# Ledger of designs, part 107: designed miniproteins, single chains, continued (2)

Each design is a single chain, and the fold is of that chain. pLDDT is the mean over its residues in the fold that is shown.

## One batch from the design tools (miniprotein)

Design m7947
Fold by ESMFold2-Fast:
Structure m7947 (fold): chain A 65 residues (1-65)
Amino acid sequence: ADELLREAFQALASGDYERAVKLAEEAIKVDPNNPRAWRLLALAYQRLGDTEKAEEYRKKAEEIS
């Protein structure tokens, strides 16, 4: 989980938003109660221009936190 999140943040920082989404989704499969994974997924979708998915995943992160 932590390794996947680290790789996802690196992908996000490098502008590889599609890779960041895939890695965040894998982290969520390992630990669905980790709000960091949901926040990263929300940010990645915001960068991709998918505002609706970004808001959905942001709310999910808040529910867990």
Scores: mean pLDDT 81

Design m7948
Fold by ESMFold2-Fast:
Structure m7948 (fold): chain A 70 residues (1-70)
Amino acid sequence: MKEELDLLQKWLDEEGIDRTITESDSLLTLAELVGEVLLKKVEKEGKLDVEEVKEFIEKQLKEVKELEEK
């Protein structure tokens, strides 16, 4: 778990996202940050439709929220 959080923090730093991850962050918060990183990388690559990727991320975040509520 800690190694995965360190990796995500590195990705946030590389994309210029000013966020600090802690072990107390919710699964939803971590998933939102992963989605933010993915969206930034997709925008830079220019090969995928950013809006389609955004909709996919939003759908996955809804599923994560439902898992957190159970």
Scores: mean pLDDT 72

Design m7949
Fold by ESMFold2-Fast:
Structure m7949 (fold): chain A 67 residues (1-67)
Amino acid sequence: MAEEIEELLDKIFEASKKTKDIFEQVDLGVVAIEAATLLSVIRQRGETEEDAEWLERIKKRAEELIK
C-alpha cells in the first residue's frame, strides 16, 4: 500500500507540473495532501482494511482531476 501511495503521489506531481491552471493545481494539491497523510498514518500504525478503502477513494478523485 505505501508503494502504491508513493506512485500515486508521483502521478499527481507530474499532473501538477503539466497544468498552468492555479485552481487545478490547488485541487491536485488537496488530493496530494490527503494521500501523503494516509501514507504517514500507515507508516506510524501499519495498514488497516479501512486504509485500503480510503486509498481507492483518493485514487478515484485523482483520476478525475488528471483528465
Scores: mean pLDDT 79

Design m7950
Fold by ESMFold2-Fast:
Structure m7950 (fold): chain A 59 residues (1-59)
Amino acid sequence: MLKLNEESKAAMKKELLSILDVSNETVEQAIREAEERIKKGEVVSLSEMAELAKKLAEE
């Protein structure tokens, strides 16, 4: 049960940085995209955010 606020975004960023070999900026972009999807009522898992970060890192 997580609410998308500054605290939750910071926690997700730390988790993604610990499991991914990507930059801090890439993780922040992935979280922003996930936040927009969740804001629209979609469910986005941590693994989906990780996949977004990997795709952004390859761009």
Scores: mean pLDDT 72

Design m7951
Fold by ESMFold2-Fast:
Structure m7951 (fold): chain A 63 residues (1-63)
Amino acid sequence: SHYEEGLAAYKAGDVETAIAHFRAALAEDPTNERAGDYLGVLLALQGRIEEAEALGREVRAAT
């Protein structure tokens, strides 16, 4: 699944690939809290704070 591919990329240090897979995991299941958590942390690590905040709003809108 995209979530497992995201975890593999994260463990390999490939932050951009991990972000892409966790976004795909959330597109498949917007309630996937773990994918959202990893995506938010990775966006923040890249200094993409506005994207991390926008993600939080999207998750809140989906619930």
Scores: mean pLDDT 76

Design m7952
Fold by ESMFold2-Fast:
Structure m7952 (fold): chain A 68 residues (1-68)
Amino acid sequence: GAKEELEEAKKYLESVEGVEAEMVGDDTVVAKFSGSVERLIGIALRLIGDFPLLEVEVKGDTITVRAK
């Protein structure tokens, strides 16, 4: 379910170099990325592709992942 996908998305983000991810409340993961815009876009696209029950938002260097 969406909660399980959110937990797996957090694990994925924590495995990526230059990413610091934290859980905010019960339904949201916020990750801050340090690196190129091209790598940031790649990370966001992978999240969108791998986690269809989650909403992915990118604002500046911050990736926000929420359960739908």
Scores: mean pLDDT 83

Design m7953
Fold by ESMFold2-Fast:
Structure m7953 (fold): chain A 61 residues (1-61)
Amino acid sequence: EELSRLVRDAIEEAKKLMEEGKYEQAIKVLERAIYSARDVDPELAKEAENALKEAQKKLEE
């Protein structure tokens, strides 16, 4: 319940960081969100994992 809200906020924050080109910061936020979401909301965990992969690809480019 409360954790799901925090995870959604973290994913949204990470997306804003990615728009600003701050991919390293976005990755750190998303890593935390994935661990929290795994126990509470597996769909949110997958969403965070997909965003993490996108941020990692941007850094490797």
Scores: mean pLDDT 79

Design m7954
Fold by ESMFold2-Fast:
Structure m7954 (fold): chain A 75 residues (1-75)
Amino acid sequence: SILEDVERAKKYLEEGRLENAIILLGMAASKIPDEKVRAQVYSLIQKASEALREGNEEAARKLLEEAIELIEKAA
């Protein structure tokens, strides 16, 4: 289920649907058993959300890509 959420998030990221990607990555992060890794992923997602609020889509994309890498390594 974690990997399925990540695969769908990657597709939303490719489609420019960053808010949908954030939601799915948040769901994937909630399933990570390692509390430290989960907290790091949540931090990246929060920073990505803030970047989007500021209109910085490029920064948001990079932060979400980092979150995906952490989730994949933890899964």
Scores: mean pLDDT 86

Design m7955
Fold by ESMFold2-Fast:
Structure m7955 (fold): chain A 56 residues (1-56)
Amino acid sequence: MTVQDIADETARELERREGPKAGEGAGRQVLRHPTPEQARERRDHLVGGGPLPKVR
């Protein structure tokens, strides 16, 4: 284990503490571009006749 590994883990922990609320808000407000694979998955759900994966 290196000092840089510890720093990376610390940064992720800080994101957890401050990120959860920011991530929830930003994730719902910020538009993200779907990848071609994500678009295919959405279409597969529609074609399958099952319920759509609902975004919270």
Scores: mean pLDDT 53

Design m7956
Fold by ESMFold2-Fast:
Structure m7956 (fold): chain A 60 residues (1-60)
Amino acid sequence: MTVLEGEFENLHTAIGAALSLIGELPEAKVTVKGNKVTVEGELSEEQKKRAEEILERAKK
């Protein structure tokens, strides 16, 4: 099971990241708490990389 977390400047940015993750990885569990986003699931290496990229990109 993969667990990835991203911390962002504010809730707006965190929501943007969560929406991107849901769109790209609809089978993953995405949770938003304030400015923090958590992604959980049985993800392939490819999917883990994509999730990490989305989290980094959302921080701008």
Scores: mean pLDDT 77

Design m7957
Fold by ESMFold2-Fast:
Structure m7957 (fold): chain A 60 residues (1-60)
Amino acid sequence: MSKKVAELVGHAIRAIGYELDGDLEGAAESYEKAAEIAKELGDEELAEKYRKKAEELREK
């Protein structure tokens, strides 16, 4: 597994942890970091999904 894939998974897991703890801002920030890494990997669909998730959390 590439280093960037590990970083993406790490940020996604942190985002879920923040959501469960009620830290919606922390979750949104972690999803944004995961989205940037997904974009660097060329996975624009995954990047878009994480960006939308972060936006959704901030709109609550």
Scores: mean pLDDT 80

Design m7958
Fold by ESMFold2-Fast:
Structure m7958 (fold): chain A 119 residues (1-119)
Amino acid sequence: MVTLEESGGGTFKAGSSATLTAKVSGVDFSSVTKSWLRQTDKTPFAVVATISADGKSTSFAPEVAGRFSISADFAKQTLYLNMNNLEVSDTATYYAVLEPSADLPLPVFGKGTKVTVVG
């Protein structure tokens, strides 16, 4: 069974930094594209950041470009979202997602990690 164990959520001040973590088990970490999605009361699920299966390519939503970074630790099978210069608009539930692959027929979502940013 594939699992994603998310952590690092909480309440943060605007202008601060935080890191979200997702530990992956039950699939070859190097075979799957990994993303962070977020959902707000105003926005349905939106892709925030993506890292390729091999970790060599990353992409970001325009709203977070230059503030957020995504990284993967292949030895630990752990995905990170590094959030810098947090804005009140970053308040959302964040989901680690494994994209479908030959080894994974359907996407796998974490349970969601709540991030609240206060001014």
Scores: mean pLDDT 86

Design m7959
Fold by ESMFold2-Fast:
Structure m7959 (fold): chain A 59 residues (1-59)
Amino acid sequence: MEEKQKEAYEKGYELGKQGLSPEEAAGIVARQAHAQGLSPAEVAQVATAAYKGAEEGKK
């Protein structure tokens, strides 16, 4: 779980640097996590990490 959250944050950061909104980055990561069979709670955790990463990447 921690490793997946770190990967999601890094992915969000990169998407934010590319100009995507935190909401768009979180949505992309959430869809990928759901497709991989993660639970709703796990999807929420990685989506939150990607959102935070994208906020930082947009700076």
Scores: mean pLDDT 82

Design m7960
Fold by ESMFold2-Fast:
Structure m7960 (fold): chain A 110 residues (1-110)
Amino acid sequence: MAEEYLEEGRGYLLNGEYEKAIEYYEKALAIEPTAEAYNNLGLALLKLGKYEEAVEYYKKALAIDPEFWQAWANLGLALKKLGKLEEAKEYAQKALAIQPENQLAKDLLE
């Protein structure tokens, strides 16, 4: 059941239906809180321009899995959108320490 909500949420996210993606990720999180579900809910919020809310959900993902490099990279991007450039670089470096080929994190350091 939780995995079905994650799959539907991903489908809505890829189709640009961000509010529907959030609805399904919230359903998944109500069953089982996972780093992936928190990260993907944060990504949908980021796409809606809700950068501060996205930051909070990426931090929740990292509290579950500190090695989830996608959440470090996305956190860096959200902080850059908020004008917090030094924090953005710090978190991009954390993403690169886990996944050196991460293009988003590399771009954040430029």
Scores: mean pLDDT 86

Design m7961
Fold by ESMFold2-Fast:
Structure m7961 (fold): chain A 102 residues (1-102)
Amino acid sequence: STTKSLTINLKGTPPATVTVTVTLNDDGTLSITVSVSGTDKPVKVKVYVNGKLVGEFTVAPGSSKTITTKVEKNKTHKVTVVATLETPDGEARASGTLTLDT
C-alpha cells in the first residue's frame, strides 16, 4: 500500500501536534488516520477529499481515529485536514493538504 503523512501544529497551552497518515488500499479506498499528541484537550477534526467533507470527529489526547473513503482509481486526489483546538486564549485552527495519486 502507498502511504503519505503530514504534521499539523496547533498553537496553544499546551500546544497540539496532529499527525495525518493517508494510505491507499488495493480496493480503491483511502484510509485516513488522524493522531493527536502534545495537548490535554480534544481536537476537532474535519477531513475533506477533493473539497468534499468525508469525516468530522473529535480526537482525544494521545489517541487516533481512522476513516475510510472510496476514491476513483488513476486520479489525483487532495486530502485536506482542518484541526481546531479550544484553548483558554481562544480557538486555535490549522490545516494541511496532501496530494495522492491513485
Scores: mean pLDDT 80

Design m7962
Fold by ESMFold2-Fast:
Structure m7962 (fold): chain A 71 residues (1-71)
Amino acid sequence: AGVPAAREARLTPVQKAAIEAANKILEEAAERGEEAVVVGVEIGDDSVTVTARLYRDGEFVREISATAKLA
């Protein structure tokens, strides 16, 4: 049978950690009225680190990294 996509938990621990870290960055950027551009994802043995650049009115404001543990 084909793999059903409806609410199938196809996320690996690495993907879950990456999404968690990315969401943290996106929430912080949104709260400040800034745009987040993901520039790097580093996968470790027990964690994932996502790095993004934050922009306001097209200008670079700061670089932020968030780390989430593998679940």
Scores: mean pLDDT 76

Design m7963
Fold by ESMFold2-Fast:
Order: structure tokens, then C-alpha cells, then sequence
Structure m7963 (fold): chain A 67 residues (1-67)
């Protein structure tokens, strides 16, 4: 199983925490982490990856403004 994490540089710490949790939950999974300059770029990259691969693509978007 392949998992691709897409994040913005400002959310690097959240991406690293999620990567560690995913590696613990899925030790046999191939995990790739991809950085983008902006949330808009990250969304475009995630959408492109979902079109080109059967991998599980996760966009790290979960904590804008502590909601």
C-alpha cells in the first residue's frame, strides 16, 4: 500500500506527526511526503496525484485557525 502526504511548508510539524502515526499504524506501507509552498498548490498537487496513482493521497489541511 502506498500513502502520499501532501502538506504546506507552514504545516510541516503536523505532517511529520501524521507521518509517524501512519508509519506506526501501517508499518508495511510505502509513505511519501510532498511539500508545497501554498495550500492552493498542495490541493492541486493532491488532485493531480489522485488522477495519476492508486495511492492513498492525504492532504494535511486539518488545523487552519484551531477549528
Amino acid sequence: MKIILVYTYSDKENAELLEEKLREAYPDAEIEVVAAESLEEARKLAEELRKETDAKVILVEGKTAEE
Scores: mean pLDDT 75

Design m7964
Fold by ESMFold2-Fast:
Structure m7964 (fold): chain A 63 residues (1-63)
Amino acid sequence: DAAAYTAEGQALIAQGRYEEAAEAFEKALALDPNNQAAWAGLVHALIQLGRGEEAREAASKLA
């Protein structure tokens, strides 16, 4: 479920596996597009990957 993918993404961030973390958060958002934790995690991963434009767009989804 969305919570499981969000937790997976957070664990991948802790491991420095930012590309895989971004994919996990995107899977969470496919199931629940209102998941603020998944949006925040995606922003973090995208910033670490140097994908600043995509990070800015994702940040616009935060409440």
Scores: mean pLDDT 84

Design m7965
Fold by ESMFold2-Fast:
Structure m7965 (fold): chain A 70 residues (1-70)
Amino acid sequence: ALALEDYAAALAAYQAALAANPTADLLAKLGVAHYLLGDTDAAIAAFKAAAALGSATAAQLLALTLEALA
């Protein structure tokens, strides 16, 4: 298991990677990192962006996250 500091470091690394080479996979990973850190709004935004690029996994994660808020 990763410590919260490791998730925050991963988040920063994914953001830097996205600036260099944006992919749906990186956006989905960014969303998961935000969700694990408790930043639900940023997680939803990242999953929406990943789903728009064609990630079925991100679309499912978006639906599950929104359902958990209902």
Scores: mean pLDDT 78

Design m7966
Fold by ESMFold2-Fast:
Structure m7966 (fold): chain A 86 residues (1-86)
Amino acid sequence: EVAERLKKEYGVPPIPLERGRELARQHGVEATLAEIKAKLDEDGRIVVDGKYISPEDQIALLEGLLSVAPHPEAEALIEKLRKLMN
């Protein structure tokens, strides 16, 4: 909800890493992570309007969030995605 509203109102940076960083700076790491978690399917993949974000873009988005502040849950999500990509 919040991330989708920001996309509509302020535009979306072309780089997922920058988007994650901007969202975390504006709304805080916890609130941004909560929005991401609300969009996860059973495999931990982000889905928006029935479309999957690529695992690479999802990792970049989460790394952008972590560049603002460390968060163990976001690190765990990145680790899970890296294992799925192997």
Scores: mean pLDDT 72

Design m7967
Fold by ESMFold2-Fast:
Structure m7967 (fold): chain A 78 residues (1-78)
Amino acid sequence: MAKRVLVLGGAGRRGLAIARALLAAGERVVLGDRSEAKLREAAAALPEAEVAVVDAADDEAVRRLWEERGVDEVISAV
């Protein structure tokens, strides 16, 4: 079963590179970033990935997103 991975800072260069590698490995990816505009650009580049607006510095928001989306792993790219 594919793991669902949350990439914090996923709309940035590093986050997109990590997301591409995970998708190529057959994993499910959620791109987390505080910038909705950057997430829209990221979604256009990686249409297989889900997106979520989240501030990586807000531990409670990240934890809620992890629980609500059924995330198995978090990778920080910030």
Scores: mean pLDDT 82

Design m7968
Fold by ESMFold2-Fast:
Structure m7968 (fold): chain A 65 residues (1-65)
Amino acid sequence: SAMEKILELAKEGAKEGLSRQDMALRVVELGRKLKVPTDVIIEVAQTILENSPEEAIEKLEELLK
């Protein structure tokens, strides 16, 4: 699913040590490509930007499951 792909991308970026800004950009681009609703994309990007990578992944698993 689109949500599963977004979550996997976020997990991979966290493992790679990407900045929060770079992760948010990648997730926004993927979300738009997959036709995810804009409000969901904003919520995901905001979660990434406002939290540490570990906390962001935990919150995204809650939001996207």
Scores: mean pLDDT 82

Design m7969
Fold by ESMFold2-Fast:
Structure m7969 (fold): chain A 58 residues (1-58)
Amino acid sequence: ELKEKIEELEKEIKKGEKVAKERYNASKNKDEKEFNEILKLAKEEALEVIKEEIEKKK
């Protein structure tokens, strides 16, 4: 059960990484401030995926 949930979370994280990478590519020539904002969004995306899976249990 736990192993299966971890595998599912890894899949969702991978999906989130794809979205983050797309956003990063759109801003790759921007200032450092913009880069930091993209990095923050990437972290939030990954965390949201994890939270969504946890909430499914409740």
Scores: mean pLDDT 69

Design m7970
Fold by ESMFold2-Fast:
Structure m7970 (fold): chain A 81 residues (1-81)
Amino acid sequence: SADLVNEAAIALREGDYEKAVELAEQALKTNPDNVGALILLAEAYLRLGDVEKAIQYAEKAMKLDPNNERAKEILEKAKSL
């Protein structure tokens, strides 16, 4: 849901990357095509050092929303590592 995505975004801002992953995954369980949740997962995994998962979620977000600047930024950063 949008509320879970908002809670995940707050957790990410607070540096609680594991909580951000849990909340964003819960949002995706309800809607697998939730672009906001995919972007939050990509960023959280990048912060946790899981570059492969960061790329997977960012690429899925880009496939659903090709003009999403945040997904593009995360993907470019992850691929540069």
Scores: mean pLDDT 86

Design m7971
Fold by ESMFold2-Fast:
Structure m7971 (fold): chain A 100 residues (1-100)
Amino acid sequence: SMDDNIKRFQDYRDTTISSMDDIISVSPPDRQDDIRQMRQIVSDGYDSIIQYFRNTGDWTRANDGIIQIDQVFRDFVTNPSVTVDQARDQINNILNDMNS
């Protein structure tokens, strides 16, 4: 059902945010602020996708958006050349494409 899928997306968000909090706790001080900014960007992105799903019922597009946001965060953590600004722009593009 739509409610079951919304709960699933909320559980994914909560699990991802918890994992990000763990990453912040073990990160060097100079990286902690950047990861906190990414935590907020990812959280806001998840909330936008959940709202899109509430409005449209399009599970496939919403789920693809979640996967893409998770990939942006993974690239940010693993690739020191990726800036918060670049990751934010990538997430904004994902959300714009989803809503287009």
Scores: mean pLDDT 87

Design m7972
Fold by ESMFold2-Fast:
Formats: C-alpha cells, structure tokens, sequence
Structure m7972 (fold): chain A 106 residues (1-106)
C-alpha cells in the first residue's frame, strides 16, 4: 500500500541519517560498512514495493541509481563515497516520502 511505501521510505531516510551520525561519532569502518549493507537491502525492498504499487518508473530509476552507486562504493570499500551517497539517498527518500504522503492525502 501507499502507507507501507511511506513507512519504508521513512526507514531508508532514518537509517541513512543514522549512518551519517555514526561517521560523525567516529564509529569503526566495519560498523559503518555493516549499516551501509543494511541500507542497500532496505533500499532494494523499497524499490520492489514501488514497482508492485506501479509508482512512476522515473522515481524508481532515481532510487535505483543511488542504490547502485552505494553498492559499488561499499564493494570498493570507499567509505567516504558510500557515506556521501547515503546522505543523498536520505534526501531523495525524504522527498519521495513527502510525495507519497501528498498522493495519499489527495
């Protein structure tokens, strides 16, 4: 449902924000990488839900592009690049959450 999508997008945004907070707190690289892998999986599930709901393909492609960039950075152990991508993902997820909420309210 659209309500489930709003919740999933909130979870993506919250996890991405938490990762940024972990970096600021000086958490070990391995703990940051573990949370980044969780963010990739959460984002993948959110994309699947968007496809199931027939959400606009353009929005799905935006999210998929950031997921692919994040996955590449994690594989390359580019923690700085992965964290910057996570910050962008938080912003996009927040924007999509607001868009989905507006659609639900209409």
Amino acid sequence: SLEELIRELAEVSELATRIAEMVEAGAPDEEILEQLRRLIEQTRRTIELMRELGYPEERIEELERLRERLERAVKERDIAGAVETARELAVLAGRLQNEAAARLAA
Scores: mean pLDDT 87

Design m7973
Fold by ESMFold2-Fast:
Structure m7973 (fold): chain A 57 residues (1-57)
Amino acid sequence: SEELKKKLKQAEEDLKRARTNLENFRASGDRTGVLVAEHEIKEIQKRIDELKKELEK
């Protein structure tokens, strides 16, 4: 599905941004930002895994 491919691409871009945000929060010592970014990364990764499984069907 073209829609699933677009969603996967967007989710992979979101993951890159979330990883960069995590690195920035770690560098600045923002403990709350680190926790938020780690949670966001886990949720995005779950979404990517689900989209990949759907595309393999």
Scores: mean pLDDT 87

Design m7974
Fold by ESMFold2-Fast:
Structure m7974 (fold): chain A 60 residues (1-60)
Amino acid sequence: MSELAREAAEALRAGDYERAARLLSKLFGVDENVVLAGLKALSEEQRREAAAMLELLSEL
């Protein structure tokens, strides 16, 4: 359902946190720098879970 969610999931899987933060900022209306700090604080497992949830969201 959301192209931004799919692109954000791909950016997270690629380790491109700056791109993921920009896309998630647009998707959720949150400041890009706050999102970037949050993404960098996530564990690898949490990043994988986030990417999977974003991909699921893109199908809705």
Scores: mean pLDDT 79

Design m7975
Fold by ESMFold2-Fast:
Structure m7975 (fold): chain A 81 residues (1-81)
Amino acid sequence: MEAVRAAMKAVNEKPNDVAALEALFAAIAAETDPEVVLAGYLHAAAALALMDPETRAAVRASPAYAAAVARANAAADALSA
């Protein structure tokens, strides 16, 4: 969770920074604990929703975002079993 916390701090300090948002989703994709992954992803998705449309489009096109979505889906499946 420390890497996710550091990445979230960077996003809060630089809103609409695509690189900071990509780093946040990459940190979430690297987490192993399903509860940490799901909580981190939901928080990051909420933060992304507050960004401008150009920032959201760029982040959602990134491999980091795709990896975070895949990890969050796996985490949700694990926690619902």
Scores: mean pLDDT 80

Design m7976
Fold by ESMFold2-Fast:
Structure m7976 (fold): chain A 55 residues (1-55)
Amino acid sequence: SPEIEELARELGLSPRSVREAIRAILSGDPVLEALVKHELGEEAYARLKELAEKL
C-alpha cells in the first residue's frame, strides 16, 4: 500500500520490514512488540503502531 511504502521511505526501511513490524505489533505478543521498539526505536515504533491502527 502507498502508506506502507511512504513510511518505509521515511524510516529508512524496506516496505517488507514495515509490514513485518506491523504484523508483530498487531500480533498482541508483548515480546514481539518490545523487539520492534528495541530494534527500531520508540519514535519508529509509535509511527508503526499508528499506521497499524489505521489499517
Scores: mean pLDDT 82

Design m7977
Fold by ESMFold2-Fast:
Structure m7977 (fold): chain A 84 residues (1-84)
Amino acid sequence: SAKEREEVIRYTAEELIRIGEVIDLVLEAKKYAELAFKYKEEGDEEKAKEYEEKMKKLIEELKKKGELKSAEEVERFKEKLEKE
């Protein structure tokens, strides 16, 4: 029926929007991880701390959304930066 088709289309659109929002949060959190690492290497401890806190807020937002694997990906990305 038309209603059932509309519900499926709406669900698919909402799921695609949700996936896009999660991707954006992961990319922004990774960017903050890179900036925190850069400023830490440059000796700018205040800016390094600022970007680390911004990254942590996005990780907590991912966890609140139930996106535990995405939060773990950001945490592993940070660890990889610190080892290289």
Scores: mean pLDDT 84

Design m7978
Fold by ESMFold2-Fast:
Structure m7978 (fold): chain A 99 residues (1-99)
Amino acid sequence: SEEERRRRIRELAQRFLRILYDVIHNDPRVSPEARRELVRLAEEITEILANADKMSLDEVVDKLIEIAQRAIDILRKEGLDSHAAEVERILNELEEIKK
């Protein structure tokens, strides 16, 4: 059902935010530039969550997929492969919901 998919999307977005905040606050390896980019992505996810009820399911999923792809690229460039792999699992789950 759409309600179940929206609940799963919210849970995935919240897990995604936790991964980003863990890197932002706790990982000294991340450059100041990458940290600023990850903060912007976290702000975008927060805005999506705040407005999710006003958006179509497809719109929410597509925006989160785009943010996840950008986050994976940033994390990999910074050598944060374990965090990138966690975000890839979220990306895969979002793509599965879209099907």
Scores: mean pLDDT 89

Design m7979
Fold by ESMFold2-Fast:
Order: C-alpha cells, then sequence, then structure tokens
Structure m7979 (fold): chain A 68 residues (1-68)
C-alpha cells in the first residue's frame, strides 16, 4: 500500500546517498509494481542512469512529500 511505497522510496533515497544506484533502481521498480505512477519512477530512473544523484534525490523527495 501507500506506506509500503513510502518505505521503498525512503530506502531508495538512502541507496542514492550511499552511491548504490543499482539498489536505488531496484527499489524504484518495486515501488512502481505496488502502484507508484510509472512516469514519476521513469523520471527518477532516467536521472540515476545519467549519474545525476542531485536530480534523483530531488525527485524522490518530491514524491515522498506528495505521499504525505
Amino acid sequence: GKEEIKELLEEAREAVRAGDLERARELLRQAQSLGLDPKVVESALEALDRGDTVAALAGLEDVLKSLE
């Protein structure tokens, strides 16, 4: 549910901070499978693919705030 998606996004944010971009991608894909908007996940995944950790973190923070 919504709380499970939040937990995955928080873990993805910590993975990005730790430099584990593959872990972050996997967590975002899991969140998508639970009902997170695919367009939001695709945008964050694109930032991670570019190595743009700042954009990825900003996107994850915006999604987390929207789920409050």
Scores: mean pLDDT 80

Design m7980
Fold by ESMFold2-Fast:
Structure m7980 (fold): chain A 70 residues (1-70)
Amino acid sequence: EVFYTDSFQVELTEEQLEELAKKLAERLGISEKEALAILRVLLAGGQVGLRSKEEREKLNETVRELLATL
């Protein structure tokens, strides 16, 4: 399926963003602060400093799955 996965264009409240950061941090084994920074960049339609498109797509897929749990 053709789908735009390089960035997210979703508006979240600070509370929802913090919940996602916590879940993402637990799933990726990173700090909540680092997860929050990644989510802010992705949800604003920006790019994260990932080496490959595959790594970025995997991150975006994980964020999309977590968004579905809100």
Scores: mean pLDDT 66

Design m7981
Fold by ESMFold2-Fast:
Structure m7981 (fold): chain A 77 residues (1-77)
Amino acid sequence: SRVEELRQRAREHLEAAARALAAGDREAAAEHLLEAARALEELAREAERSGSLTEEQIELLRGMAEEARRLAEELRA
């Protein structure tokens, strides 16, 4: 499903961000965090349309996306 595809995309980018941080590549880590945030935002919207997640779960996903964007901004500072 689209929801599962977006969940997988978010996971892959978060894992890639962690690997980039371990390698000292702050720019690559920020880039992957921004892609993860985008995937999490799309996941929240898709889940809301399909009714596949609770309101609480959707709010959690949006919060995770905001945190990923914040971390990306800090890495680029």
Scores: mean pLDDT 88

Design m7982
Fold by ESMFold2-Fast:
Structure m7982 (fold): chain A 76 residues (1-76)
Amino acid sequence: SAAEEQKLMNLVNKIGDYIKKQVPSGPQLAADLKKALKDGIKSGKVKETLNKALEKVAKKIQEEKKAAQEALEKLK
């Protein structure tokens, strides 16, 4: 329903705002997540499409945080 789609859009926007603060690529990762929601609604596979997008976002955040930590360790 339209109400369920609105709730899901609001949730994705909140997650996106959180992602933007985590890593330098955050704004682009948040945009990718919003695109995945729209693609999922269009295809009727919202949960599958969002889950794949969230996994990709989580991996990229982890990789960028590890790279930053390794760079910090090299300064010691």
Scores: mean pLDDT 82

Design m7983
Fold by ESMFold2-Fast:
Structure m7983 (fold): chain A 57 residues (1-57)
Amino acid sequence: ELEEEAKKRLEEAEKELESKLSPEMFELLKEVQELFKKGGSEEELAELNERIKKLLE
């Protein structure tokens, strides 16, 4: 139940972030959330880390 509630709150926050964040940052955040939902692979985590690193440079 708590995890379900957290999931719903993440979805609502995602909608708000879409309005606030740049398109690139929003896309990355969405990918991070999707990866956590799937229980993502280490390869996907490494790819996301590289993309975040590029955006922050």
Scores: mean pLDDT 68

Design m7984
Fold by ESMFold2-Fast:
Structure m7984 (fold): chain A 81 residues (1-81)
Amino acid sequence: AEELLKKGEEAARKGDYEKALEYFKKAAELGSALAYIGLARLYYELGKYEEAIEALKKAIELDPSLKEDAEEAIKQIKEDA
């Protein structure tokens, strides 16, 4: 999961959003809450605000310690949409 997160972040940094989505989706399937944060950021960059919000909600479900930061991000996305 950690290696897939790093590959996803590297792909996103290079502007390869398709590969970044693939890596983050695979890490998310392995139960990585941080991968859902990565997916949310990519969906937001792509203007897919509803998918970004759903990814943040799944991150909270997997890791409740992320709730405060993820809820703040959800609020920001809803104001942008």
Scores: mean pLDDT 81

